Designed miniproteins, single chains. Designs and how they scored, part 72

Each design is a single chain, and the fold is of that chain. pLDDT is the mean over its residues in the fold that is shown.

## One batch from the design tools (miniprotein)

Design m2505
Fold by ESMFold2-Fast:
Structure m2505 (fold): chain A 73 residues (1-73)
Amino acid sequence: SDQQQLQQVLAEIDKIIAEIDKIDPELAAKVRQELAALLQATQNASVRQQLLVAEQHLGLVRMLLWTLKKEQE
């Protein structure tokens, strides 16, 4: 279901933010706060729309982690 997919995407985002935290804890805290605010702003949207927004955010945090790892090379 869309609800199960949403929970899986959010869990993946949380794991990626945990990896960012190992490199840049301040940035990880900011990203986590921004995610929490985004989820609160979309709480009255449909689960489908929440899933689409979460998937977009997953893409952004993946890109951010990739960039940070490149800087640590």
Scores: mean pLDDT 85

Design m2506
Fold by ESMFold2-Fast:
Structure m2506 (fold): chain A 73 residues (1-73)
Amino acid sequence: GARTLLLKAIDLIMDLLPELRPRLEQIRLDLSSGWISEKEALDLILDILEEHPELRSNPEIQSLLEQAKKELS
């Protein structure tokens, strides 16, 4: 489901840019607790990608987020 794909993307981004860990851990906790929707989590992750062009060029991140978008449309 979309949640599993978003959680995989979060874990991968934290591995690639450890300095983003506090921000991504917050998104992960909010998503896992149901405090935010999968769509809201996707939007927050996309905002991070706009701020960090290196992440946008990663094929695995791109694939995970494209699959999550399809499940949410």
Scores: mean pLDDT 87

Design m2507
Fold by ESMFold2-Fast:
Structure m2507 (fold): chain A 95 residues (1-95)
Amino acid sequence: DEEKKKAEELLRKLISEIVDKYSKELLSKEELLEEVKAKIEAETSLSEEQKKRVFEIVELVIEGLHLIMDPSLPPEERRKKIEELAKKIEELLKE
């Protein structure tokens, strides 16, 4: 499926850009979400359903990065929350 491959390529590119920008503290979580949404909306080769799916996965990735970078969370609670987010991402990727 060509559309699925394009969605996966866009997702990979967006995740890479988010990790780079978030690690450098160049943008807030809100600014990252707005930038990602704009890039997804600009992609004319994807259906609205695929755009929504890519955005949902990216939101979960940003949430996961926030959890990893949060020093106030106990290690056990952080692990459980990361595992729950990873499972949600895996379920979305299986579609």
Scores: mean pLDDT 75

Design m2508
Fold by ESMFold2-Fast:
Structure m2508 (fold): chain A 64 residues (1-64)
Amino acid sequence: GLTPEQLRELLREAGLSDEEIEVWELHDLYRLSYGSIAKRLGISVNTVSRRLVTGARKLSDYVL
């Protein structure tokens, strides 16, 4: 399996921003809810959702 550092680099190569990578790590590795991520990062739940959706699109385009 990939290390956390290798996974982060893969996500960056897929075109995710550092902010999108951070949200993806909190959601996928730590299994936090959208509300918990929003509170932790000081952003809205809508911003968390947008970063996950945009990140998923970028990753899908990269690994298709």
Scores: mean pLDDT 81

Design m2509
Fold by ESMFold2-Fast:
Structure m2509 (fold): chain A 63 residues (1-63)
Amino acid sequence: MDIKTLQALYQQYIDQHLDSPAAQQIAKQNLAETVARLAGTEEEVRFQRQVQLLLDAAGIHPS
């Protein structure tokens, strides 16, 4: 799964996990900053794998 698809699916997870629109906005901003900071690091690979597992468990899949 490419990083842009992963980010879009994780935004769906945020919408399902957080009830507050303000909390959703903060979480989406933190996600974007995390993705940018982890780009090209070993942590990016780990983050991507763990998020993919989380999304699979939550029933969120690419079309």
Scores: mean pLDDT 77

Design m2510
Fold by ESMFold2-Fast:
Order: structure tokens, then C-alpha cells, then sequence
Structure m2510 (fold): chain A 96 residues (1-96)
């Protein structure tokens, strides 16, 4: 299902972002840490069956990861996984 694929991508984004943290500059790390928190909140909401809350948190996560990526390319994989999760969650929520 789209929700199962989104959960997998959210977990992948969390793992990739956490792996990148030790090598990032401090400004990029601050944005990445905020992104990780929103990814974790998106996953928790999705596991609770709240697709709309999961989408809102995934969008916030993608925004923070995009800011981190602009400062440090190590976040490319995490941002791509988060963006794919957003697309799947939007579809699951019935958004165009």
C-alpha cells in the first residue's frame, strides 16, 4: 500500500539523515535535526492511522531537510526519501 511504502521511506530518510549528522557543519546539522524530529512524528502519526498528520509532518521534514541539503549535500539521499514519502502520503490522503 502507499502507506506501507511511505513508512519504509520515512524510516529510510531517518536512517540516512542520522548517519550524515556527525560529518555536517553546525548550521546544516540544526536543520537536519529538526527534519529528523518531523520524520519521526510523521512515522508515529502514520502508525496511528493519521495520514493527514503524517503528511503535514513529512512536509515540514522535507522543508528542513531541503535547508540542510542547501548547506551540506550529505542530506541528498534523506531529502529524496522524504520527498517520495510526501508524494505517497499526499496520494493516500486523496490530494491531487
Amino acid sequence: SDAEQAARLLREAIELARRALPSMNPEAREHAEKGIRHLEEALAALEAGDVRAALEHALEAAAHLDKAYALDPALEGALRAAARAVALLARAAGLP
Scores: mean pLDDT 89

Design m2511
Fold by ESMFold2-Fast:
Structure m2511 (fold): chain A 79 residues (1-79)
Amino acid sequence: NAAIEAVLAVVAEKLGISVDEVKERLPTDREVQELALEEIDKAIENIKNSEGKTPSDEKALKQLEEFKKEVEEILERLR
């Protein structure tokens, strides 16, 4: 999933770690979860503000919204 991989890459860069390490830490690391949600929200907003939505943009938006729900559920379980 290209849209999700792009978000994970930005989180990895901000933390100074690999994308694989972000994926490993995502289920248990609140800092990784919060950064992922921040980057997902930015990606969603960027697509929504894009001039002329393509089918690729619509697919990316759906994938990012689904990923956001998954990360929010993980974050809630850690409370």
Scores: mean pLDDT 79

Design m2512
Fold by ESMFold2-Fast:
Structure m2512 (fold): chain A 83 residues (1-83)
Amino acid sequence: SLVEKAKELVDKYFNREISREQFLNEIESLGLDAKKFQEEMDRLERELLRRYLAGEITPEQASEEFRKGARDIAEKLAKEKEG
């Protein structure tokens, strides 16, 4: 499924198997909105940084939430494309 392929790419990116540029290129090759993915990841990263600076989360928690959020973005965009 497109959802599974998109989530696999997120896992490869967070495992440092591919660069962010390669990740976005492969997302685009799946027919997903790579620009929207990048914009949503950037917003999530900024939100997690604010929460970290406010003492609400640890660096480890921020990293875990970033990966989870990226997987959620991938699933959302893939479902929109398949629907």
Scores: mean pLDDT 86

Design m2513
Fold by ESMFold2-Fast:
Structure m2513 (fold): chain A 91 residues (1-91)
Amino acid sequence: MKEEAERHLELAKRLQEIADNFEKKADSYEKQAKTLREEAEKSTPEEGAVLRKQADILEEKAKNYRKAADNVRKGAENHLKKAQELIEKLK
């Protein structure tokens, strides 16, 4: 039982690290998208349209990574809850 609680805590920690990495990737894509939008404002209308489309794609990728991070964080919370329940049974 104590070993099961420890496994749930380890899984929760790993899932939190994965979620943090997904959020960092989302931040990176959003920053790149912002740079592309700023370049689009300084570009010809034709070039600006291409840059805005690229920015939209990066923003969609960022959105997907944030959703993945949220899902992984919920998994981590479930493992933390199970660990707490197992620890309480040991007392």
Scores: mean pLDDT 86

Design m2514
Fold by ESMFold2-Fast:
Structure m2514 (fold): chain A 88 residues (1-88)
Amino acid sequence: SMSGIYGLAEALYKAVLEGVDLEKVVELLREAARTKDFEGLIERLKELGVSESVAEQIAKSLKDIIEAGDDPDKAIERAVELVKKSFE
């Protein structure tokens, strides 16, 4: 849903503000969407320097997108585009 994509975009924006590489975060999101390992996603995001609260928000947003039946790769692409536009 568009609301799920906006939630993911907001969480990703916060991660970028924390100084984390968006491309590296996207790699982890795509892996988590494939494996469904959301606990592993949170831990790996924290290892990259994402705060625990933002990592949990990212994982929850991705899980909600998948559980709603949305295409996770397409949703990730749209969320990333929204984040990039926010820095223009």
Scores: mean pLDDT 86

Design m2515
Fold by ESMFold2-Fast:
Structure m2515 (fold): chain A 75 residues (1-75)
Amino acid sequence: MDRARQHAQQRAQQLADTLGDDVGQQTLDQMQAYIARGEALATPLVDAGRITRDEFEDGLLDAIDAIAAAQAAAA
């Protein structure tokens, strides 16, 4: 860990540089909340062997990109 958290920080910084610090911070907060919720829901499934950690992380990266794209489109 954490490709997802590092990616979220990079995406939020790109938005801050383009759209302003407020948008960057709001986007980072949304991404971090999504990651935390995702980890809480996915940890029992990973522990049970129902999904892999890599599958979970790939899903988080896709979600982070979607959040960043939505914020950029809304600004």
Scores: mean pLDDT 80

Design m2516
Fold by ESMFold2-Fast:
Structure m2516 (fold): chain A 71 residues (1-71)
Amino acid sequence: LEEKAKEYEKLAEKKDENQGEYLGKAAVYYILAGDYERANKLIEKAEELGVGEEAAKAQFEELQRLIEERV
């Protein structure tokens, strides 16, 4: 979980057109790993960069996918 979060966080550092998506996915995996402080900082960063909506959408889609895998 934390390893996957770090992978998406590293992808977000490239500052490409998918940065919001990567920040949102990284935050989901940090939440699942129990690192709520780091997840919150990533969401704040997405809002500061103007990609908060893209990050929120990515969080929702990733959580839906994970819920479907468990149910």
Scores: mean pLDDT 78

Design m2517
Fold by ESMFold2-Fast:
Structure m2517 (fold): chain A 75 residues (1-75)
Amino acid sequence: SMAEELKKKEEEKLKKLQAFVDELQATLDQVKELVAAGKLEEAQALREKNTAPLVKKAKEIDNEVRELVEELEAK
């Protein structure tokens, strides 16, 4: 059914979101290591360059999942 197809797409998008969360966590751990080493400028640059784009992408995927859930509820 269409409801089952939408649920499958939701699960697929959630798995993709988890992969981005894992990548964000790895980058955040590197930022924390740089901060602990006193390399604050490098930590800030890494956060802005790598962490912010991943957070933005995760929010985009979350919005797509939300729209799929809304469509599933409407059917």
Scores: mean pLDDT 76

Design m2518
Fold by ESMFold2-Fast:
Structure m2518 (fold): chain A 101 residues (1-101)
Amino acid sequence: ISSILSEIIELAKQGKTGQALSKLYHLVKSEEKRNQILSLLPQLNAEDIYILGALAYYTGLVLQDKEIFQFALDIFLKGKELFPEFKSFDPEIGFAKKGLK
């Protein structure tokens, strides 16, 4: 899962957002894989966590899936905990919380 996650983040960084979302969609449908991804967040930098959270949030929007919005929120909250100086997590936490209505 670590290698697939790195590939997804790299695709997003290259502007290949559709390919990144397609690959992430396959992973985030599984609760087990979502938990594996959360356990890997301490190994990522702030930018990579932000990209991953944003992709998860977009996936939640497309699927209208509260569990995936919760997953995006969990990513951003963990990102803020690990990298409190990275201010871009704060607005994303707000948007993910709105998705849980």
Scores: mean pLDDT 80

Design m2519
Fold by ESMFold2-Fast:
Structure m2519 (fold): chain A 71 residues (1-71)
Amino acid sequence: SRREQELQAAIEERIAQIDRWIAENRKNLQELLEFLRRAAEQAAAEKAKDPSIEPLLQHLKRQAAEIEKAL
């Protein structure tokens, strides 16, 4: 029936919208992960000059690992 076709189309559109939102959120998490990895590399280089940076380096590594698991 026309009503069943319209309902099916509405469900398919909603699924497509949800899939787009999930993909966008995954992309944002990937960009955050890349940022955290670069920040950890910078902190590792700074640690060679100042050992007091170690807690920041460990925190950045831990946050990167948590985001990676969430993807």
Scores: mean pLDDT 85

Design m2520
Fold by ESMFold2-Fast:
Structure m2520 (fold): chain A 71 residues (1-71)
Amino acid sequence: MLEKLKAEAKEEMDKNKLPEELKEAILAALPLVYEAEKAGVTDPEEIAKLREEIKPALELQAKKAKEILAE
């Protein structure tokens, strides 16, 4: 569920005190996971796999954004 994914992501981001810009970037990517589930990926194992794959991708996206801002 998108709302549950957002809540979990917010907990992790708040725990790590991420800046608002990075929070928005991460939250913007979560609907892609939800759309994948809605597109027929209803198998719990497939959903869990996509969720784990998306987490590193979101972290990489946030890291790249931080590198651009550091310039």
Scores: mean pLDDT 63

Design m2521
Fold by ESMFold2-Fast:
Structure m2521 (fold): chain A 87 residues (1-87)
Amino acid sequence: LTDEEANEFYERAVKYGGEIMDRLDAGESPDDIAAELVRTLSREELEVALSGVGIEISRLSSSFSQKSRDRLTKLTEIGKRLTDALS
């Protein structure tokens, strides 16, 4: 892997994480989001999306607000479902 390939992967992961967060903020259920991603994305793109979920979890893990904890729970549920699909 080149540094350029690693950077492109990270940029795509950040984009997926942001899109998932926007969908959660719009009131979409974690189950519906995860099911659509599993249905529509290739295995390689699911791995990118899972990395994006991990980045968002990391960003929220230092927050003590109820809203951040609720988002962490939902992101963890999505991450579990994506991991199960990749297994």
Scores: mean pLDDT 83

Design m2522
Fold by ESMFold2-Fast:
Structure m2522 (fold): chain A 68 residues (1-68)
Amino acid sequence: SAVEEQLQKIEEAGKVLLEEAKTASPSERRALVDLWERELAILREQGADPRVIEKVEEVVRRLRELEA
């Protein structure tokens, strides 16, 4: 299904992003968190599938953990 493909792409992109974020500067990590939080807000406004929203929320949470 389209939702399953979207979830897989988010998971794969999130893993790559989280690995790159570990070697990023603090300002780069903050920019990534801000960018993904804005995307999450857009997905919520557009009424995206709850599973997609949850998966993006997970990526944002992991990015914030790296910044803390």
Scores: mean pLDDT 81

Design m2523
Fold by ESMFold2-Fast:
Structure m2523 (fold): chain A 97 residues (1-97)
Amino acid sequence: LKNYPSPIARIQDLIQQGNYYEAAHLGKLTGDHFRQRQDYESSSQSYILTGQSLFNTGNLDDAITFYQQSRDDALLAGNTDLVNQADNNIKQAQEQK
């Protein structure tokens, strides 16, 4: 229980610090929480950050899985920018395999 203004902001801070393991773990928990609340925009953002954390550790298949979840949630949210971010991240991860 750390006091942060947003769990998404904390995930971003962990990524900036290179703490990809904690970022991926928190990102998944945060995404799952927002998804249960039908906050698909926030779940999409959290899953993109989770995927980016996994990508940076070479876990490409897991990264693609979270980017796909992010894309699906972005579509439910009607957020085209998040859909495009997820598509670009999926393509980048596939090119690294």
Scores: mean pLDDT 87

Design m2524
Fold by ESMFold2-Fast:
Structure m2524 (fold): chain A 113 residues (1-113)
Amino acid sequence: DSEKIARLIPIVGEILAGVPGKIDPSKLTSFDLKQMKEDLINASKLLPAKYQKLIAEFYLELVEKALPLRPDLADEFKELLETIKKVADKLGDEELKKRADQLLEKVNQIKKS
């Protein structure tokens, strides 16, 4: 799908250029996280494994930084992390899968409090 690919190319380009490193994790919105989930799902279907891993790793790192600052977004973090875990599993990336599982445990603890 050319339209979905056109959206994903700038995301990959921004990650490679280090632009996402300037994103303030405390300012993430529910909309941002839902869009990240959709983008990762589309990347898993349309992009080579190298770029699927790049996007999944970047989103995992962003969740690691944002979760302690934004417990109000726990449900959105959970959905994104479950998607990251599925992509990691398909790629055979055991370390990425393990990191996603550890963050899912932290999200579940926040939701119990």
Scores: mean pLDDT 82

Design m2525
Fold by ESMFold2-Fast:
Structure m2525 (fold): chain A 64 residues (1-64)
Amino acid sequence: MEDLLKAMEYVKKGFEAMRKKDYDKAKKYLDEAREYALKSKETEPQASDMIISLVDSYEDSLKR
């Protein structure tokens, strides 16, 4: 659960950076969120998959 909470924290930081048009920080935070979500897959697979999907969607929006 700790890794899942960290993933959510980094998603929030990524969204905040996106709002400020700080796309380099947003990508860094979203990458961290993905790593923590992957670590939580063993205990919270459904929640982890949802976070990874959300992060992938936002990262694709940052790529152009």
Scores: mean pLDDT 78

Design m2526
Fold by ESMFold2-Fast:
Structure m2526 (fold): chain A 94 residues (1-94)
Amino acid sequence: MKEFIEELKKLPEAERYRKLAELADEYAKRGGTKEDLKKLAEIYKELGYTTLAKAAENMIEALDSSRLTASQLLEILSSFNYMRAAIIKLEEKR
């Protein structure tokens, strides 16, 4: 995990969000678990993405009180990170 985070820190911001989106999508496709959401929250914290970390933590809380699955929440996180990557990439081309 530490090696993965250090690798992400070396990437341009847009590429970093794209890799985070790919990771969340991979977790969702493998069945998605509460532990996968916890791992993403930790990665977001280490990268300084405090708002994303809080979002992931809120999603974990929601699993205990709703019909939502971890896989569905991972898909939402993936979609958001893909959108963020696209926006940053467009801004970099200015």
Scores: mean pLDDT 80

Design m2527
Fold by ESMFold2-Fast:
Structure m2527 (fold): chain A 63 residues (1-63)
Amino acid sequence: SSIDTLRQIYEELYKLGLLSEQEYQQLLNSIPSLPEDEQVRLARQLTEELQRRREEERRLRLE
């Protein structure tokens, strides 16, 4: 679901140190209050962005 996808993305950002614990908790708590269309849009956009970043890092490591 889009909620699960957003939760996973926020967890990934937290593990990378890009979010503080307070920011992470605040974002998790805000997910249910987002309109469904916005949840789907954000989940898709952020998933694509994370995948692109991971692919770039992978390519750089192979060089």
Scores: mean pLDDT 75

Design m2528
Fold by ESMFold2-Fast:
Structure m2528 (fold): chain A 65 residues (1-65)
Amino acid sequence: TQLSSQVVEQLLLELPELRDVDQQIIHNAVNGAIDFLSAFKVPLTLEKVLPLAKSILELELRARK
C-alpha cells in the first residue's frame, strides 16, 4: 500500500542502518503498526504510523540480539 511504502522510506531516511536489515522484518513492523492503529480506529497517517513502526522494529531487533 502507498502508506506502508511511505513509512518504509521514512524509516530508511531516519535510520540508514536499516538498509542492512532483512526487508521482511521492516515490512512486518510497518504492517503491525498499521494493523494495531486500524484496530483501535486511529487515523492511518505517516505521523501516527511511523513512531509505532519504529518502536516495534526496535523491540524486534533488540529481541534478536
Scores: mean pLDDT 80

Design m2529
Fold by ESMFold2-Fast:
Formats: C-alpha cells, sequence, structure tokens
Structure m2529 (fold): chain A 94 residues (1-94)
C-alpha cells in the first residue's frame, strides 16, 4: 500500500514537471514533455494492473528523460523542484 502510494506520488510530480515544460511555448520542451507524458501513461497503466515494479521502471525512465532535458535546455525552476520531489517519492517506493 505505502509502496504503491509513493509510486503514485512520483508519477504526479513527473506529470507536473511535464505539464510545466508543455506550457513554455518552446517546441523542443513541448516534444520532451509529450515523450515524458507517454511514460507517465505507461506507469499509470502498470499501477492499475498491479505491476508496481514495471511502474517504477517507467517512472525512472521519465525522471531520466526530464534530467536530460534540464541538462540540455534552460527550464523553469519549478521543473527541477518537481523532478526532485519525484526522485524522493521513488526512493521511498524502493
Amino acid sequence: KEKEENVKKAIEEVEKAANILASTGDFDLEVDAALVLIQVTIAKNDLEKGDVESAIEAVESAIKHLRNTVERHDVPEEVLEEIKKAEEYLKKAK
């Protein structure tokens, strides 16, 4: 129960980061946001099926993608805050 709740919270923070990127009006950031949102959808589907480990892998992939985006582009500070929150929740889920 606690593990699933932490994965769900990590997904919510990743989704927030992606939505901030999508709202910037920068085409490259919007593309990266769309790719992250696909990973969010996969993670949500895996959780719904009870596949917590696959959901964790999808969230890890999404966080890695977001970290690569912030390394290559200037992003709003709120994106970094949401990524850090997602990482903390994912750490609690493991």
Scores: mean pLDDT 84

Design m2530
Fold by ESMFold2-Fast:
Order: structure tokens, then sequence, then C-alpha cells
Structure m2530 (fold): chain A 84 residues (1-84)
């Protein structure tokens, strides 16, 4: 994965980039399910769980951003679980 320069990007910019990336990946998985194995879906679910843990630790000082990010991650997780 390309590392975001955290010194130049705000936490809000990191969250928006993560949401965009996850939503794009989930949309592609929904449109082209035959291109993705159950293992690849599982790895994406694991990445979402790690992002949730990161958000709860790093965004606790910005509850609105935390709530927005967790909601988007939960929406992505539900869609991926429906593909299995």
Amino acid sequence: MKVIDEEKASKEEIVEAAIEHIEALVEDMEKNPEKYSDEQIDKTLEAIEELKKWAEEELKDNPELLEKFLKKLEEAEKKLEELK
C-alpha cells in the first residue's frame, strides 16, 4: 500500500481517502464478484476491522469524524458479508 504522508495530511484527509478507497473496492467487488475470492473478501474485512480499531484510538478527540468513519466502515462490512 502507498503510505500517506501523515505529517502533511490531516486526520480528516486520511479518513476521507480511506472511505473513498474502501467504497471503490467494495463497489467493484459487488459488480464483479467472480473476480474476487472469499479469501480476498476476508482480507478486506480484516482491513476494515483494523481501520475501526485505528479510528477508535486515533479519532477519539473528534467524535463526529469517528462516527462518520465507523458508519462508512460498517456499511462496507455489511456489503462484503452479503457477498460470502
Scores: mean pLDDT 78

Design m2531
Fold by ESMFold2-Fast:
Structure m2531 (fold): chain A 66 residues (1-66)
Amino acid sequence: MTVTARATAVKDYTAKTADELTLKKGDELEVTFDSDAPPEKVPATILSTGESGLVPVSVLGDFENI
């Protein structure tokens, strides 16, 4: 089952690979993940830039349902 939610970066994160996003604290993200198996990293899109990639769940705050 796929869930789409809004989240905010709670800290800065630098991408370690080309498929990851670089985030700043306070960036708003739209995240999509399979709720049947919560991953360590989730596909996300930064709303202000439109950039998409993987982010660690640990750098995201609470998910808001959209």
Scores: mean pLDDT 73

Design m2532
Fold by ESMFold2-Fast:
Structure m2532 (fold): chain A 91 residues (1-91)
Amino acid sequence: SMEEARRLLEELLEALEETIRAVEAGDILAAIGHALRAIGLLWELELRFPDNELVREALRLAREALKAALRGDLERARELLERLRELIEEL
């Protein structure tokens, strides 16, 4: 259901935001934990909603944000999270 997809995307957004905060703080263990949660949510969403165009675009933004965060590009990661948040609001 779209309600279920939205909930998982909101959880993904939270995990990505926490990953960014942990990276900014230099907390490696927290960053790993939040990043692993984000990866699990990305995989679940891809498996359950493969044909939904809005979900597909949200996952593209989320993957880019995670990659940016893990590289320490926190400005890019935050920009991508804002785009992701806007897209989730359209679901």
Scores: mean pLDDT 87

Design m2533
Fold by ESMFold2-Fast:
Structure m2533 (fold): chain A 93 residues (1-93)
Amino acid sequence: KVEELLARMEASTDPAEIRRLADQAVKEAETLSPEERLRVAIGLLDVAAKHPELLPYLVPQALKLTEGLSTEDQARVIGAILRAVGAEVERWL
């Protein structure tokens, strides 16, 4: 179910639609397992890497899903944030 929302976000070119789908994915993920919350958090950050204008919106959403995750899984989310931010920084250089 959340995978369908992530796929729709990846296919979308409309920032407003991506924000709406992200809100729905986060809300659904809050009731899911840690593994599924990790998948959604990484998916949001992958979308943010393609749509850097959404970084200020999607990074806090992804971080919200890291509550209660293992240290290893939290590190994976941090790595995804660094990749998304790095892609934006490279565009300014």
Scores: mean pLDDT 80

Design m2534
Fold by ESMFold2-Fast:
Structure m2534 (fold): chain A 84 residues (1-84)
Amino acid sequence: MTQTTETLTVSGKKVTVTTTVDGDVVTVVVRDEKGNILASATFRVVDGELHLVDEWFSESLSDEEKQALLTAGTRAAQRAVDAS
């Protein structure tokens, strides 16, 4: 198991992205500055490619913020897999 934590600015919000790689499963959790979970995503690595299997977003987010967080989370997941 490998865990990576990054601080990013996404849609003007400062967020902490924690990515966990456990075998072929990659979990991404995005938290705000207060530690509240804004988004989470689970990916499965199949033939070296990331496949989104589950996603969750806080109801407080706009559609644009949800898309920006999913994009940032997917990139974080790819970086963690490439580093593992």
Scores: mean pLDDT 82

Design m2535
Fold by ESMFold2-Fast:
Structure m2535 (fold): chain A 77 residues (1-77)
Amino acid sequence: SRAQELQRQLAILQFEMIALMQQHRLEGKMTPDLEALYKKIKALAQQAETAIANGDLDQAEALLQQMQALIDQMRQS
């Protein structure tokens, strides 16, 4: 179902975020600005999970797109 596909996408994005966070910590690159971005991504993940649970699948997809954009920003930092 679309909900299962969005749940899979959410899980992938959460895994990518955790991997990047661990890499930044290991490289000593964790800054207050980066920590703020990680907190924002976590908040978007929570909102996406809630949207999927409520059947607001279009909202969930938009939230996942926002997460992807922030993760891409983190990769360039």
Scores: mean pLDDT 87

Design m2536
Fold by ESMFold2-Fast:
Structure m2536 (fold): chain A 90 residues (1-90)
Amino acid sequence: SEEEKLIKVATELMKLSSQVVSLLLKDPRFNEAATELLELNSQLSKAVLAGDKEKVRETMKRLLELLRKIAEQDPSLQPLLDEFEKAYKE
């Protein structure tokens, strides 16, 4: 179903976000971005648990926008985003 697909993508995005946070914590320049990622990841998790389809989509969009902005500042993170995009576009 579309709902199952949405939840799968949200779960994959939460995993990517957590991985990126772990990498960013090594660089003090990204402390604020890491904090924002953790907050959005928490919001996405809550929306998934609540079954709030619209909130899941909204939070995923915000999380992806932040991840793309971080990858612009640290291109070494781009392969991780590319891997997520491939998984999403199966």
Scores: mean pLDDT 83

Design m2537
Fold by ESMFold2-Fast:
Structure m2537 (fold): chain A 99 residues (1-99)
Amino acid sequence: MRARRRALVGRAAEAINKGDEEEALRLIDELAALGPVTRDDLEGLAALAKLKGMERVLEHILGMLSEEERREVLERLSNPVRTVGLALRAVGLSVELRL
């Protein structure tokens, strides 16, 4: 399960990085279908979506979080330096899949 979740996170990050909004939404839904997603996995994808201006993807990810987790993620994403760091983590997973 964990390896499959990491692969989906990496593929979703790749789709966001390419600007493929429909593919990103599909992969995020597939990730959610595997069961409880970790806040860390979703934070990286949310940060990347914000940096790419993909508002629909960002809103979709935030909708998957609990009310408290969504509040915490939005607070962290209000800091540009933190947002870049979180996005780079997600991009790192997409690069790993190419190797």
Scores: mean pLDDT 74

Design m2538
Fold by ESMFold2-Fast:
Structure m2538 (fold): chain A 87 residues (1-87)
Amino acid sequence: SSTVIEERVISGSTPLEEALAEAREFYERAVAQGADSIELTATGADGSRSRLGLDLADPRALELLEEFVRRALDGGASSITLRALRN
């Protein structure tokens, strides 16, 4: 079972460059704390949810995290939740 070791919520009203900076800082802290994965959840203005699990062993993990944040904000998400998980 995965344990949540850190969680962050980014508001959908956050400017893109600030949201990306927050996501990058979260990624660096997750790696430093020995997280195995990051769970991403974007909540739409209509209450819809999209989820993505990122394996931190994937060398593209940071790129995929940043792309998810960009697409969520471009799509009008009300919030993005980041969870760092350790098995």
Scores: mean pLDDT 88

Design m2539
Fold by ESMFold2-Fast:
Structure m2539 (fold): chain A 83 residues (1-83)
Amino acid sequence: NPVLERIIATLESQPAEKRALALYTLTTHEASRGRLTLEDFRALGAWAKAHLSEEQQAMLLAAMRKAPELSEEQKAAFEAGLA
């Protein structure tokens, strides 16, 4: 998925301390969230597990769970990837 690839490239260009916020912002943005599949949300969760600190992972998961822009299925897919 070109949208997923662009998101990952953007995240990897960010300073480590800004990656969690950038992931949240990009996944909840109107232009991107409707173009990401559940498999893409799982891939982003797996990326977060590999590239973010445990503190950043916990903060991001808490933020994603409260995001009104995301469906319950999108939230569950991200959490499954993070596990």
Scores: mean pLDDT 84

